# Designs tried in a protein design run: designed miniproteins, single chains, continued (3). Part 45

Each design is a single chain, and the fold is of that chain. pLDDT is the mean over its residues in the fold that is shown.

## One batch from the design tools (miniprotein)

Design m9651
Fold by ESMFold2-Fast:
Structure m9651 (fold): chain A 80 residues (1-80)
Amino acid sequence: MLEEKARQAINVGAQAASKFGSRELTELVVEAVQALKDKDYDRLISVLEEMIKKMPASDPLAQQLRELRAEIERLVKEES
């Protein structure tokens, strides 16, 4: 569940990086992948929040990423 939602969020972030041609978003995607590999979900949530801040608030990908971040945060809290 948690790992699957994290992978979905990373995929949305990668789509956003491609769509906006953003090197900064691409670097954040790499950090998110590393956080997931390390099972560091606190770092992953932080990186996803930074991605959202770098995207237009009205963009569908930003909205999708906000929803996935909230789900990941909830799952982390439930497993703690």
Scores: mean pLDDT 84

Design m9652
Fold by ESMFold2-Fast:
Structure m9652 (fold): chain A 60 residues (1-60)
Amino acid sequence: MFRAEAEFSDPLRLIAAALRLIGEFPHAEVSIKGNKLTVSGELSEEEAKAVEEILAYFSK
């Protein structure tokens, strides 16, 4: 089971990341808790890497 999370200082970037992740990985669980976005589920190594890259990009 995969789990990744990132904290966002900009709520618009958090929403953008969430929408991107929901659209690209519809089988993953995407949850928001305050300024934190969490992605979890049964993801391949390639999908896990893509999720982490998206989180890193939008959390800058």
Scores: mean pLDDT 83

Design m9653
Fold by ESMFold2-Fast:
Structure m9653 (fold): chain A 57 residues (1-57)
Amino acid sequence: SRELGLRIASHELGLSEEQVEEAVRRLEAGESAKTVGERLGVSPRQVRGAAHAVRTL
């Protein structure tokens, strides 16, 4: 359900599926939500939301 989680997070947060996947990957690599948000041009809250939506797998 990772693909479904990415799609749902994308729609809920106003991000592309690619941005959601990148955010999750970077957080799993140990980057902070602030750093990931700065790189993707999104808020740290959106980054955390993306991780939460995918992590419920």
Scores: mean pLDDT 74

Design m9654
Fold by ESMFold2-Fast:
Structure m9654 (fold): chain A 101 residues (1-101)
Amino acid sequence: KIEEALKDIEKAVDELVSTAQPDKREEARRLGEQLVENVKKLIEAIKAGDSKAVVEYAKKIREQLERLYSLAKDPQKAQEAIDKLVESIRKAVEAATEERR
């Protein structure tokens, strides 16, 4: 269940990275890897009930999404990819919250 949501997140991040300008693709790839790592940490924090860590990783994810958007060759495609990614993260958060109970 959570594993499926994480795969969707990884695909959505790859899609977002693919919207980057060609000369910024390597920077976007590194940001995407960090974004996936922070999403995994967010899920772990939710499972642990660590509200401070949840806020910290949510903030880092938002900052990384803003950076990836700024690197986009096509801002409209980047926004579509961000919307899909945010929805996938929301589903993963819901699944993690249920597993904690």
Scores: mean pLDDT 84

Design m9655
Fold by ESMFold2-Fast:
Structure m9655 (fold): chain A 80 residues (1-80)
Amino acid sequence: MRPVTAVVPPEQQAALREAFEEALKSLPHKSAFGSTGLTPAEVLRRIGERVAELLRKRGFPDETVQAVRDALDAHAAAVE
C-alpha cells in the first residue's frame, strides 16, 4: 500500500484507502485465498482491478488510476 499512496494527492488518500478496503470486502471468494487454488498473485490482481474500478468511479484521473493499478500488478508479480 505505501507505494500506491504516493501517487494519490494527499487530500484524496482517504478515498484511496476506502476504495482499497471496499475492494477487499467485495472480492468474490476472498475465503478462497489459500484454500481453493487461487495464488496470492491472482488474488492481488483481482484486488487491483477492483481498486482501479472504484478509483475511476470516484473521479480519479486515468493516469493516477493506471499508476495505482501498475503498482498493485507489480506487487502481485513479486509474490508469484
Scores: mean pLDDT 65

Design m9656
Fold by ESMFold2-Fast:
Structure m9656 (fold): chain A 110 residues (1-110)
Amino acid sequence: SITLTQSPASVTVLEGEEVVITRTASADVGSALDWYFQRPGEPPRRLIVDGTTLAPGTPSRITGSGGSGSVAQLVITEARLEDTGVYYAQSLHEAPPTWGQGSTLTVVRP
C-alpha cells in the first residue's frame, strides 16, 4: 500500500501568518489528491480537488500546489482563527482512498 505522510503534524501560528502543509507519498500517486478540513464536532469539508482546484466555498487565500508525483502542498497565505482544525490529504489512486495522518493547525491572536 502507498502511505501518505503529512508535515508538520502540529503547528501553532499567529493570525495573518503563512502556513504550508506538505504531503509526501511513498510512491507516485499521480494528480488524484484532495485536501479536507475538519473542526472537532463538525463534518469534514473538502478544500482542494485534484491538487490545485478550489472546492466551492474555499477562500482564495488557500491554495494547493503539486498533486502529481510524490509531493504536494496546501498553502494558507493569511491564517485566520477560523482555519484552526485538522487538515487531511486524501489520495484517490486506489480503493479505498488513502488518507494522511492529519496536520493540526492552531491559529492564535497576536
Scores: mean pLDDT 80

Design m9657
Fold by ESMFold2-Fast:
Structure m9657 (fold): chain A 68 residues (1-68)
Amino acid sequence: MSREEMIELLQRLGGLSREQAEELANKVIDLAKEGKLEEAREYLQTQAGLSETAARGLVIAAIELSKK
């Protein structure tokens, strides 16, 4: 998943504006880079109202994006 696809998903599933989705994606990528996977998942669930499954999927994508 690309960063752009993650932002679009956050808008569609979370009901966020584009700017909010971009900010949330950046926050989650930063948390994933620091190994704070549980915190990133909870942040997605609380800020975007995502299910645990959807949040975990986005955290995995964020880890991949954080490696480069």
Scores: mean pLDDT 82

Design m9658
Fold by ESMFold2-Fast:
Structure m9658 (fold): chain A 61 residues (1-61)
Amino acid sequence: SVEELRARLRELGIRLLETQKALQDAVSKGDEATAASLQKEHDRLLDEIRRVAGELERALA
């Protein structure tokens, strides 16, 4: 449903923000392994956001 897609986008946005904060912290500390892992998670979240946003646009068409 449209409401479920909106709720999912809100949750993904929160996860993205938390991942960005953690990534900045890892980079500032020189933790390359953690930064690499968080960058991968950030990219995954962006892909999922794009997919869900596309589903929402289709549902609203």
Scores: mean pLDDT 88

Design m9659
Fold by ESMFold2-Fast:
Structure m9659 (fold): chain A 65 residues (1-65)
Amino acid sequence: MSDEEKLREAGKKATEAIKAKKYDEAIEYLKKAKELAEKVLEGEKREQALEYIDLLIKEVEEKKK
């Protein structure tokens, strides 16, 4: 599995965890997706992906409280 495939899988698992209200698991997958996005994406696409992931992490952490 390539790092790009791992990024897609991590994003999918994060979404599934959010839908299941497994917020701790979702945060773990979102953090993995962020690390992979930093590694495999470049330029504006990287910045957009990182911003989106950070917003999702913040939203999930608020729902966990």
Scores: mean pLDDT 81

Design m9660
Fold by ESMFold2-Fast:
Structure m9660 (fold): chain A 74 residues (1-74)
Amino acid sequence: SKKREAVRLLIAANIAHVAGDFETAIELYVEAIKLAKEAGDEELRQWALDNLKRLAKEHPEYKEKIEKAIKEVE
């Protein structure tokens, strides 16, 4: 299901985030947002969005890339 795919992407994004692979984490969080929206899962969408916003705050060098990606999927 799209919900299960979104959960898998969110888990993969969190693993990449912890590993310091921020570009991969951003791409996976964005895809998780898209699939969560398609699945109608607002909690999962918000969780992925909150993680992207936290990444932008903690790593300002990715802020513009993250803000652009969020604007395209929200």
Scores: mean pLDDT 87

Design m9661
Fold by ESMFold2-Fast:
Structure m9661 (fold): chain A 60 residues (1-60)
Amino acid sequence: SEKKKKVVKEVALEMGFSEEEAEDIAEMYVNGMSARAIANALGISEAKASKIIKEAEKKL
């Protein structure tokens, strides 16, 4: 959903990810990808991907 994408993107940007990285994370999340799958796709730690998702879910 549009709202979920926006919130995930905002959280990723707040954590210091680039605009492109934040958009990719948001897209992968709304497509149902797990924190581990997102981390593997972007070459980031699973802990970072998991933190983005948890913080976004608190705002939803």
Scores: mean pLDDT 82

Design m9662
Fold by ESMFold2-Fast:
Structure m9662 (fold): chain A 66 residues (1-66)
Amino acid sequence: TIVVASGLESAEGTTAVALTGIGEGGEAKVESGEKDTVVVKMPDNESAQKVADVAEAAGGKATVEY
């Protein structure tokens, strides 16, 4: 499952999304051309939803693809 989090205008928001993904067993990548976008590959849909919730709490938007 892939989570794309965008609209993260702060380093704190980007870090929170990435660390949540890694903590839930996922892999996180910050898009080099878009500093406010993080792509996280998650092992399951429940972990992906946790990452999406953190992105929304940080003021961003999240799209979950499974």
Scores: mean pLDDT 73

Design m9663
Fold by ESMFold2-Fast:
Structure m9663 (fold): chain A 68 residues (1-68)
Amino acid sequence: MPLTEAGIAVAMARILAGVADLLASKGELEEAIELYRRALELVEREAPEDTDTIEELRERLREVEEAR
């Protein structure tokens, strides 16, 4: 896979989302929301064409916000 700035941003966002998933699983919803928002902002800024990743992050963020 090419290590472009966009590719690195998506990889970092996926790591943030993974940590957010763990936080959400233990009930730390506000921390999970913060990390999903950071991951989403990073992908929207650096890889806006990666709509699949953006939609996945938006869906996870919505699910955690609704769990509040």
Scores: mean pLDDT 81

Design m9664
Fold by ESMFold2-Fast:
Structure m9664 (fold): chain A 115 residues (1-115)
Amino acid sequence: DRLEQLEKLRRESRLTPGKEVEMARATVEYVRTLAEEGRLDEVESLGRSAKALLKTGERSIETLAILGAYVALTGDREEIERLVEEGRKLLEEGLRSGDIELIARAEALLAAGEA
């Protein structure tokens, strides 16, 4: 099962330092797979939860990856452009500094433009 494989990958990457980019990508793919399987209520629930967490100041890579994937599927042009621009800036900073967490956050946000 693709969803079981992705959930395992997310869990293993979450526990392993240096796997932040793999965790972001696996989380994006998980949300996309839910949508492809027609599990839209679960996609909506995850997106709503991610938006709520971000309002409390929680900006984990996983939360940003859920948001990016969700906005790619449901967001308007302004939301998509805003997240892609933030992601682009973080990618430039992460690549300049070699900061893998910034690169992972950038990949998470750039997922908004991959619809």
Scores: mean pLDDT 85

Design m9665
Fold by ESMFold2-Fast:
Structure m9665 (fold): chain A 61 residues (1-61)
Amino acid sequence: GSVEEAEKLFEEGKRYFEEGRYEEAVKKYQEANDIYIEVLGRDHPALEELEKYYLKALSKV
C-alpha cells in the first residue's frame, strides 16, 4: 500500500461515518490503519488522528 491509498480509505471511512454506516467506517479505518503502520510506522501523527476516528466509530457499533 501507499500513503495515498491509506488517505483514500480514511476518506471513505469518514463518508460512511457521516452516513451513519459505522460498521463500514470501522472496516475502512482498519484498512487505512494497516497501510499507515506499514508505510509510516506506528508513532506517526496520522495514526493518532485515524485512531480517534476509529474509536469513535467503534463506540457507535
Scores: mean pLDDT 82

Design m9667
Fold by ESMFold2-Fast:
Structure m9667 (fold): chain A 64 residues (1-64)
Amino acid sequence: MKKEKIEKLRKEAEEARKLAEEYRKKAEEAKKAGDEEKAREYELKAVQYEFRALALEVEIEYLE
């Protein structure tokens, strides 16, 4: 039972990490284009996904 929960959380954390990386890349592209507002928007989304991944990773550690 615990292992199945941990596997699901690991998958969700991996997906959140991938989304954070994608938004970081979009933020860099927006900065290169001079769009500071768009860059800040993508940075905020990246931080939100990074935080979600961290929360899931902490939950996994607590279950182990």
Scores: mean pLDDT 83

Design m9668
Fold by ESMFold2-Fast:
Structure m9668 (fold): chain A 68 residues (1-68)
Amino acid sequence: SDEEVEALVEEIIRLLEEKNPDLSEEEKQRVRESLYTLKEEYLKSKDPKTRASIKAFLEHEKRRLLEL
């Protein structure tokens, strides 16, 4: 769902910043911009294949970060 993807993006940003405390403010902004771009593509897309690919990528990244 849209809410799941919005939550996934925010969780990934939080985890990335927590796991990488040495990230500069510029690097943090770049990461947020990239993830928000993926979120916007998901929300804008009506193609189930595109939506599934974006969601799968975000779910995989969240799991990877949680295991760090």
Scores: mean pLDDT 82

Design m9669
Fold by ESMFold2-Fast:
Structure m9669 (fold): chain A 88 residues (1-88)
Amino acid sequence: SEAEKLRAKGEEYAKQGKYGEAGVLYAQAGRLYEEEGDNKKAAEAYVKAGEAFAKAGKNELAIYLYEKALELDPDNEKAKENLKKLKE
């Protein structure tokens, strides 16, 4: 799917240290998964986007994405852990 393709590109950019670009690609993948009705995969993609933006120094955007992930999947443990670290 296009969402999986964008997620793979995000992983490639993250591996290169291009965290801002990776975050954008992961967030786009999350949106497409959300449109497909796959809230769990959407939440996972938004967590990866948040992690990438946090590594790029964009902590406010990372917090927004973790909160969005938890709205879609309230049981997403990684979103809970990452959000606590940035707020505490």
Scores: mean pLDDT 89

Design m9670
Fold by ESMFold2-Fast:
Structure m9670 (fold): chain A 111 residues (1-111)
Amino acid sequence: MADEYLERAAELIVELERLRAAGRLSEAQREELLERIARLSALAAAERLGTEVTEAMIEAARETARALLDGDGAALERLWREADPQQRAAMEAVLEARSLAQERLAEEARA
């Protein structure tokens, strides 16, 4: 299940990047996609840890996804420093989903 959550999160990141590239990403769509990416990433982390997902994990994933979208490395460093182990697992899940999305986008660019 964790890998399935990450694959779905990666698909949403790809959709977000396609909409952004097309100039069609509204603020409402951005918020909706970030929320879904955050929830799926937190669910993947919770399953890997053998625990239930928490709102703190979802919030950590959401802020991580936002910082990555904005290219804000300083925010990512601060979030990681302030995070507990469960929140860090959720942040790592977002980074993994982004990596999968970047691989997908690179494959499409080669086609």
Scores: mean pLDDT 85

Design m9671
Fold by ESMFold2-Fast:
Structure m9671 (fold): chain A 75 residues (1-75)
Amino acid sequence: MKEKARELIKKADEAFKNGDYEKAVELYEQALKLVDGPEKAIVLYRLSRAYQKLGDEEKAKKYTEEAKKIADEFS
């Protein structure tokens, strides 16, 4: 499970760097189903950034707030 999540995050990061924000969102959402705890907060922050690049400010804010809640639980 952890290897598959890391591979999805790596592919999503590569898509984001290449400007393919829609693909990055799809891959991060798949990774989100496989991660818990602090790793979930990291994926949610990356989703927020990808949605910001797509111009979806509402989803960007939603995922940032969800990531903060999880980060606070593990701080």
Scores: mean pLDDT 82

Design m9672
Fold by ESMFold2-Fast:
Structure m9672 (fold): chain A 72 residues (1-72)
Amino acid sequence: SIDEILAELRRINPDVAVIARNAVAELLELGEPEKALEILREIYRLAKQGASAAEAGELASRLMKEHLESLK
């Protein structure tokens, strides 16, 4: 679940967890729960590989932009 992955991210890197939580919140407000989970899983995979908050932020920004552009 989203909450379980966010809890695990807080234990790995709390700064990455903040980035992931913000991206998930935005997608849930747009009514896109499946996309929120997809992007969260990608951030989680990156965090498990030792990625920094900066790297996670770049990934989240790119995936969010790609998704929002696809809605036009």
Scores: mean pLDDT 84

Design m9673
Fold by ESMFold2-Fast:
Structure m9673 (fold): chain A 83 residues (1-83)
Amino acid sequence: AEAGRAGGAAGAAAGQAGADAGTVAAGAAGAAAGIAAGRAGMDAAKDSKGVAYGVGGALAGIGGGFDGGLKGGGLEGGLEAAG
C-alpha cells in the first residue's frame, strides 16, 4: 500500500516535470502532453492504491508518469507511445 502510494506520487511528479520540459522544447503540444501525463499518473496512483497493492502498484504509477513525461518531450515521447 505504501509502495503503491509512492509509485503514484512519483508518476504524477514525472508527468508534471515532462510538461515543463515539453513546453519549453515543443511549445503548446508539450504542455498538453504533460497535462495528460499528470492525469495518467493520478489514474495510475488510484489503480495502485485500489487494485495492485505494494510494489506492483508502485511500478504502475511510475510507468504511467514517465511515459506521459516522455510524451511531453515531443517526438521521443510519441515514439514510446506508438510502440
Scores: mean pLDDT 50

Design m9674
Fold by ESMFold2-Fast:
Structure m9674 (fold): chain A 65 residues (1-65)
Amino acid sequence: VEELKRKAEELRRKAEEAERKTKEAVEFYESDPEKKELTEENGRGVIEGLRKQARELEEKAEELE
């Protein structure tokens, strides 16, 4: 149970870091609108995927209690 909660926390931290890096990359591509849009879209997908995995692990931890 604790191991699943720890993994969920790690995934949430990775999502926050990915969000930060995506914002920095978007700012870097300010002069290239096509790359900026692709970077935003790709970052959004990764962040949502990590958050979904974290939620699934949290629910699984609750089920095992």
Scores: mean pLDDT 79

Design m9675
Fold by ESMFold2-Fast:
Structure m9675 (fold): chain A 69 residues (1-69)
Amino acid sequence: SLEEELKKLLQEEVDLSVEMIKQAVVISLGKRGKESEEEVKKAEKELEELQKRIEELDEKIKELLEKLK
């Protein structure tokens, strides 16, 4: 059902948001000199990719919400 599909997409968005927070913590620790520059650069790249995935997921959620009207 559309409702079950929506619930799955919302859970995926939550999971991706948690991963973004983890990467943001690495970047924050790097600014405090507690992480290597290589780890910070990796986290910045991961955060950029996660942001794109969330944007794609937001569009899919939008389409499903339109179908539920």
Scores: mean pLDDT 83

Design m9676
Fold by ESMFold2-Fast:
Structure m9676 (fold): chain A 92 residues (1-92)
Amino acid sequence: GSELEKLASQLQEKLQSQGFDATVSVEGTTLTITLTAPNIASLIGFVLKMIGLALEGLDIEIKIEGMTVTVTVRAPDEAALKQQIETLIAEF
């Protein structure tokens, strides 16, 4: 696994430790988080926090389906994606 795959695993464990059913994956310079929240307040809180922690110059797409959200972060390079994942791990 790459360094980004290790960071994705750390973020997944962090989100799971907070009561989310979460899967985090990296493909190239794209991060995908699929998360099911236990309640609507937790879902809203997660989405707002993701928006607030989004770094400048990265493309962030959020798709909500019921209690499940899919966040796709597209970075211009691996260094930018690494910085985004490290920020999410630190602040969640």
Scores: mean pLDDT 87

Design m9678
Fold by ESMFold2-Fast:
Structure m9678 (fold): chain A 58 residues (1-58)
Amino acid sequence: SSSLIEEARRLHLEGQRAWEEGRGEEASRHFEEASRLLERAGMPLASRTLRELSRQAG
């Protein structure tokens, strides 16, 4: 749904900001949550990208 995609986008941006500010563990959690929402929204490629970012940040 559009709501899931909107929330995932917000979490992705929050994760990027946290990562830039040196909060890697916080960034990893945001990316992981965004990945789960994208998976539920039927966007497996986008979900995979966020899982990769989560792995790198944490």
Scores: mean pLDDT 88

Design m9679
Fold by ESMFold2-Fast:
Structure m9679 (fold): chain A 70 residues (1-70)
Amino acid sequence: SAAEAALRAAGEAARAGDVEGAIRHAQEAVRLGLDPEVARAAVRLHLAPLLSPEQAERVARAVEEAIAAT
């Protein structure tokens, strides 16, 4: 799905050290209809381990903001 493709792009950005790209793609995945629980799990299990604790907190916060906006 488009939401899953956006989530994969968020992971690729995180691996490249592109925190802003990770945020943008993760928020796009939520906007495209990714289930909120799946989005939260993906941040915790797949994105956070690739980032510093501060960067992971920024991504988690951005995902929660996108969930609240949908």
Scores: mean pLDDT 86

Design m9680
Fold by ESMFold2-Fast:
Structure m9680 (fold): chain A 106 residues (1-106)
Amino acid sequence: VPLTPEQLVALRAAAEAFRTLAENIPTKSLDEAYQAALDKAIETVRREAERLGLTPEQRERVIAGVKNALDQTKAVLSQLSKEEAREILKRAADTLNATVADNEAA
C-alpha cells in the first residue's frame, strides 16, 4: 500500500529519532538521549516536509505524532536495561527505514 507524503515523512522522522535514541543511550542519560532524538526528528520533518511539499498543518501533525510516539517510547524504555532498549530501538529504526525504502521503490 503506497504511503501518503505525510505518512512517509512521519516514518522517516520516527526512524531517525529511534536511531538517534539508540546511539545516545549507551553514553547519555535517557533524558539527554530523548532530547537528541526529538531534535533529530524535528530536523528530519523540516527537511522531508519541504522536499515533499507538506502544508504547515500537515507538518505540525507529523511533529505532534512523532513527539507523542517518542514520549510513549521513553516511558517504556525507562523500564528496560540500556542494552535491551538499544537493541529494540535499532530493530524498530531498521524496520521503519525498510518500509520507507519499499514505498519509494514502488
Scores: mean pLDDT 81

Design m9681
Fold by ESMFold2-Fast:
Structure m9681 (fold): chain A 55 residues (1-55)
Amino acid sequence: MEKVDTGDPIVDGIANYLLEHGLAKSNEEAVEIARKLVEEKYGISLDEIRKLINE
């Protein structure tokens, strides 16, 4: 296990959140999910992602 650091703070934040909460099992998986969320929903904050995951 290691901290995600892609140079994109939004992707890094989402990916690390997913890893910390057991929603992804690897850095690679967490980054893929984070990139899809950022690409599909431009402008989504970490707080908004947190709401979506809880719902």
Scores: mean pLDDT 68

Design m9682
Fold by ESMFold2-Fast:
Structure m9682 (fold): chain A 95 residues (1-95)
Amino acid sequence: MEKFEELKREMERLARLIARSSLEFFLWFNSKYKGPKLSLEELAEEALAVAEGIATSLARIAARKLKLSEEETEEILRAAREAAREAVREALEEA
């Protein structure tokens, strides 16, 4: 049944949202507060790290609840990472 594919799609959606929201916050923070001026690349890397961290935690919970294989867990994480990277790239192109 489509439960694995449904979870994968939801994880991709969440990863995109987290990455984009984190990047928007970091861009606002960098512009508003004093201190070293961080590059767009550094802020993008941090936004991706946040999205990956949250996706990893959620995948661990899903694996326990749904008895996912290591391969299935890795596939979900890879898809989430790719979705987050795409969202950040799109946001930077719009900036």
Scores: mean pLDDT 82

Design m9683
Fold by ESMFold2-Fast:
Structure m9683 (fold): chain A 83 residues (1-83)
Amino acid sequence: SMEENEKLIKRLEELIEEALEEAKKLVEEGKYDEAIFILELTLGLALIVRGVLLLEGDEESAKKVDELIERIEKEIEEIKKKK
């Protein structure tokens, strides 16, 4: 349902914000590989959620998850440049 998909996206957004905050902390500590690892796990989860939404025909929700995926990927690239 639309309400269930909205809740799923909100939870995914919360998990991504938590992962980005933890990755930032790890980067400040010089733990670049650990920061990348957390973000790659979060990226994997976002890709699974996107796949489920596409299988359900919810292309609008899948597009919102694409924006979250791009945010994670760009953060991973920025951290890799600091190694």
Scores: mean pLDDT 87

Design m9684
Fold by ESMFold2-Fast:
Structure m9684 (fold): chain A 72 residues (1-72)
Amino acid sequence: MLSEIESLRKFLEGMVERSVNKEEAKKLADQTIKLYEEAKRYAEQGDEKKARELYAQAQELLTQVSLLAMKG
């Protein structure tokens, strides 16, 4: 739960440090974590539709962070 989100944050921070644009990557990484946290909250409340939509958005942002961290 918390350890999982903390691990995700560390993983994303590592990608941000490897990015050529650290500020942009950091904003996307932070937003990714926020969306994951909100998606879990809605899932726990039984709002599966909203949780699914938020998870999809988080996945899209995570892909963007990964692309910014790649060297080609």
Scores: mean pLDDT 77

Design m9685
Fold by ESMFold2-Fast:
Structure m9685 (fold): chain A 92 residues (1-92)
Amino acid sequence: SGSAKRLKERIMEIIDELEKTDPEDAIVLLTIRSAQGDPEAQKKLDAMVKKYGLPEAVVAEVRALVEQALADPDIRGKLTAQMRALVRAALA
């Protein structure tokens, strides 16, 4: 649990840095971590959704794409690009 806690803390630090330059990438990574059952990622994602005014429909669609990407690694790259594009469009 100690090594897992340190890895989790490092991932959250990377996400906080990404929010400053690429908030779409931060949102996608938080959605992936949230889908994997990380409660800290869920909390940060909820805060960013509220902060950026993301529509519920966009949040739900990104979550569905994340679940597909977690089920099939062969399409993960294409789905990640699609998630990023959806969030970027919603932030415009």
Scores: mean pLDDT 83

Design m9686
Fold by ESMFold2-Fast:
Structure m9686 (fold): chain A 76 residues (1-76)
Amino acid sequence: DKHIELLKKYGLSAFESSLETLPKDASELEKLDFLIEAAKEAVKALEAAGDLEGAEHYRKIAEVLEEQKKELLEKL
């Protein structure tokens, strides 16, 4: 699963079990929205904690996921 690979690659493995709670027929759009919101929430938390490097890391993750969402919407 491409989404699980992204979670592992960017250290979001703690979110894997939450992603698994989505229905088997959950759309790619629903999965991407879940991951984008998770990454954005991580950015806010890290910026509030003063971890600017961590915030930048998750901001880049969110940008990659939003680009994937845009590509998916263009195919629909």
Scores: mean pLDDT 69

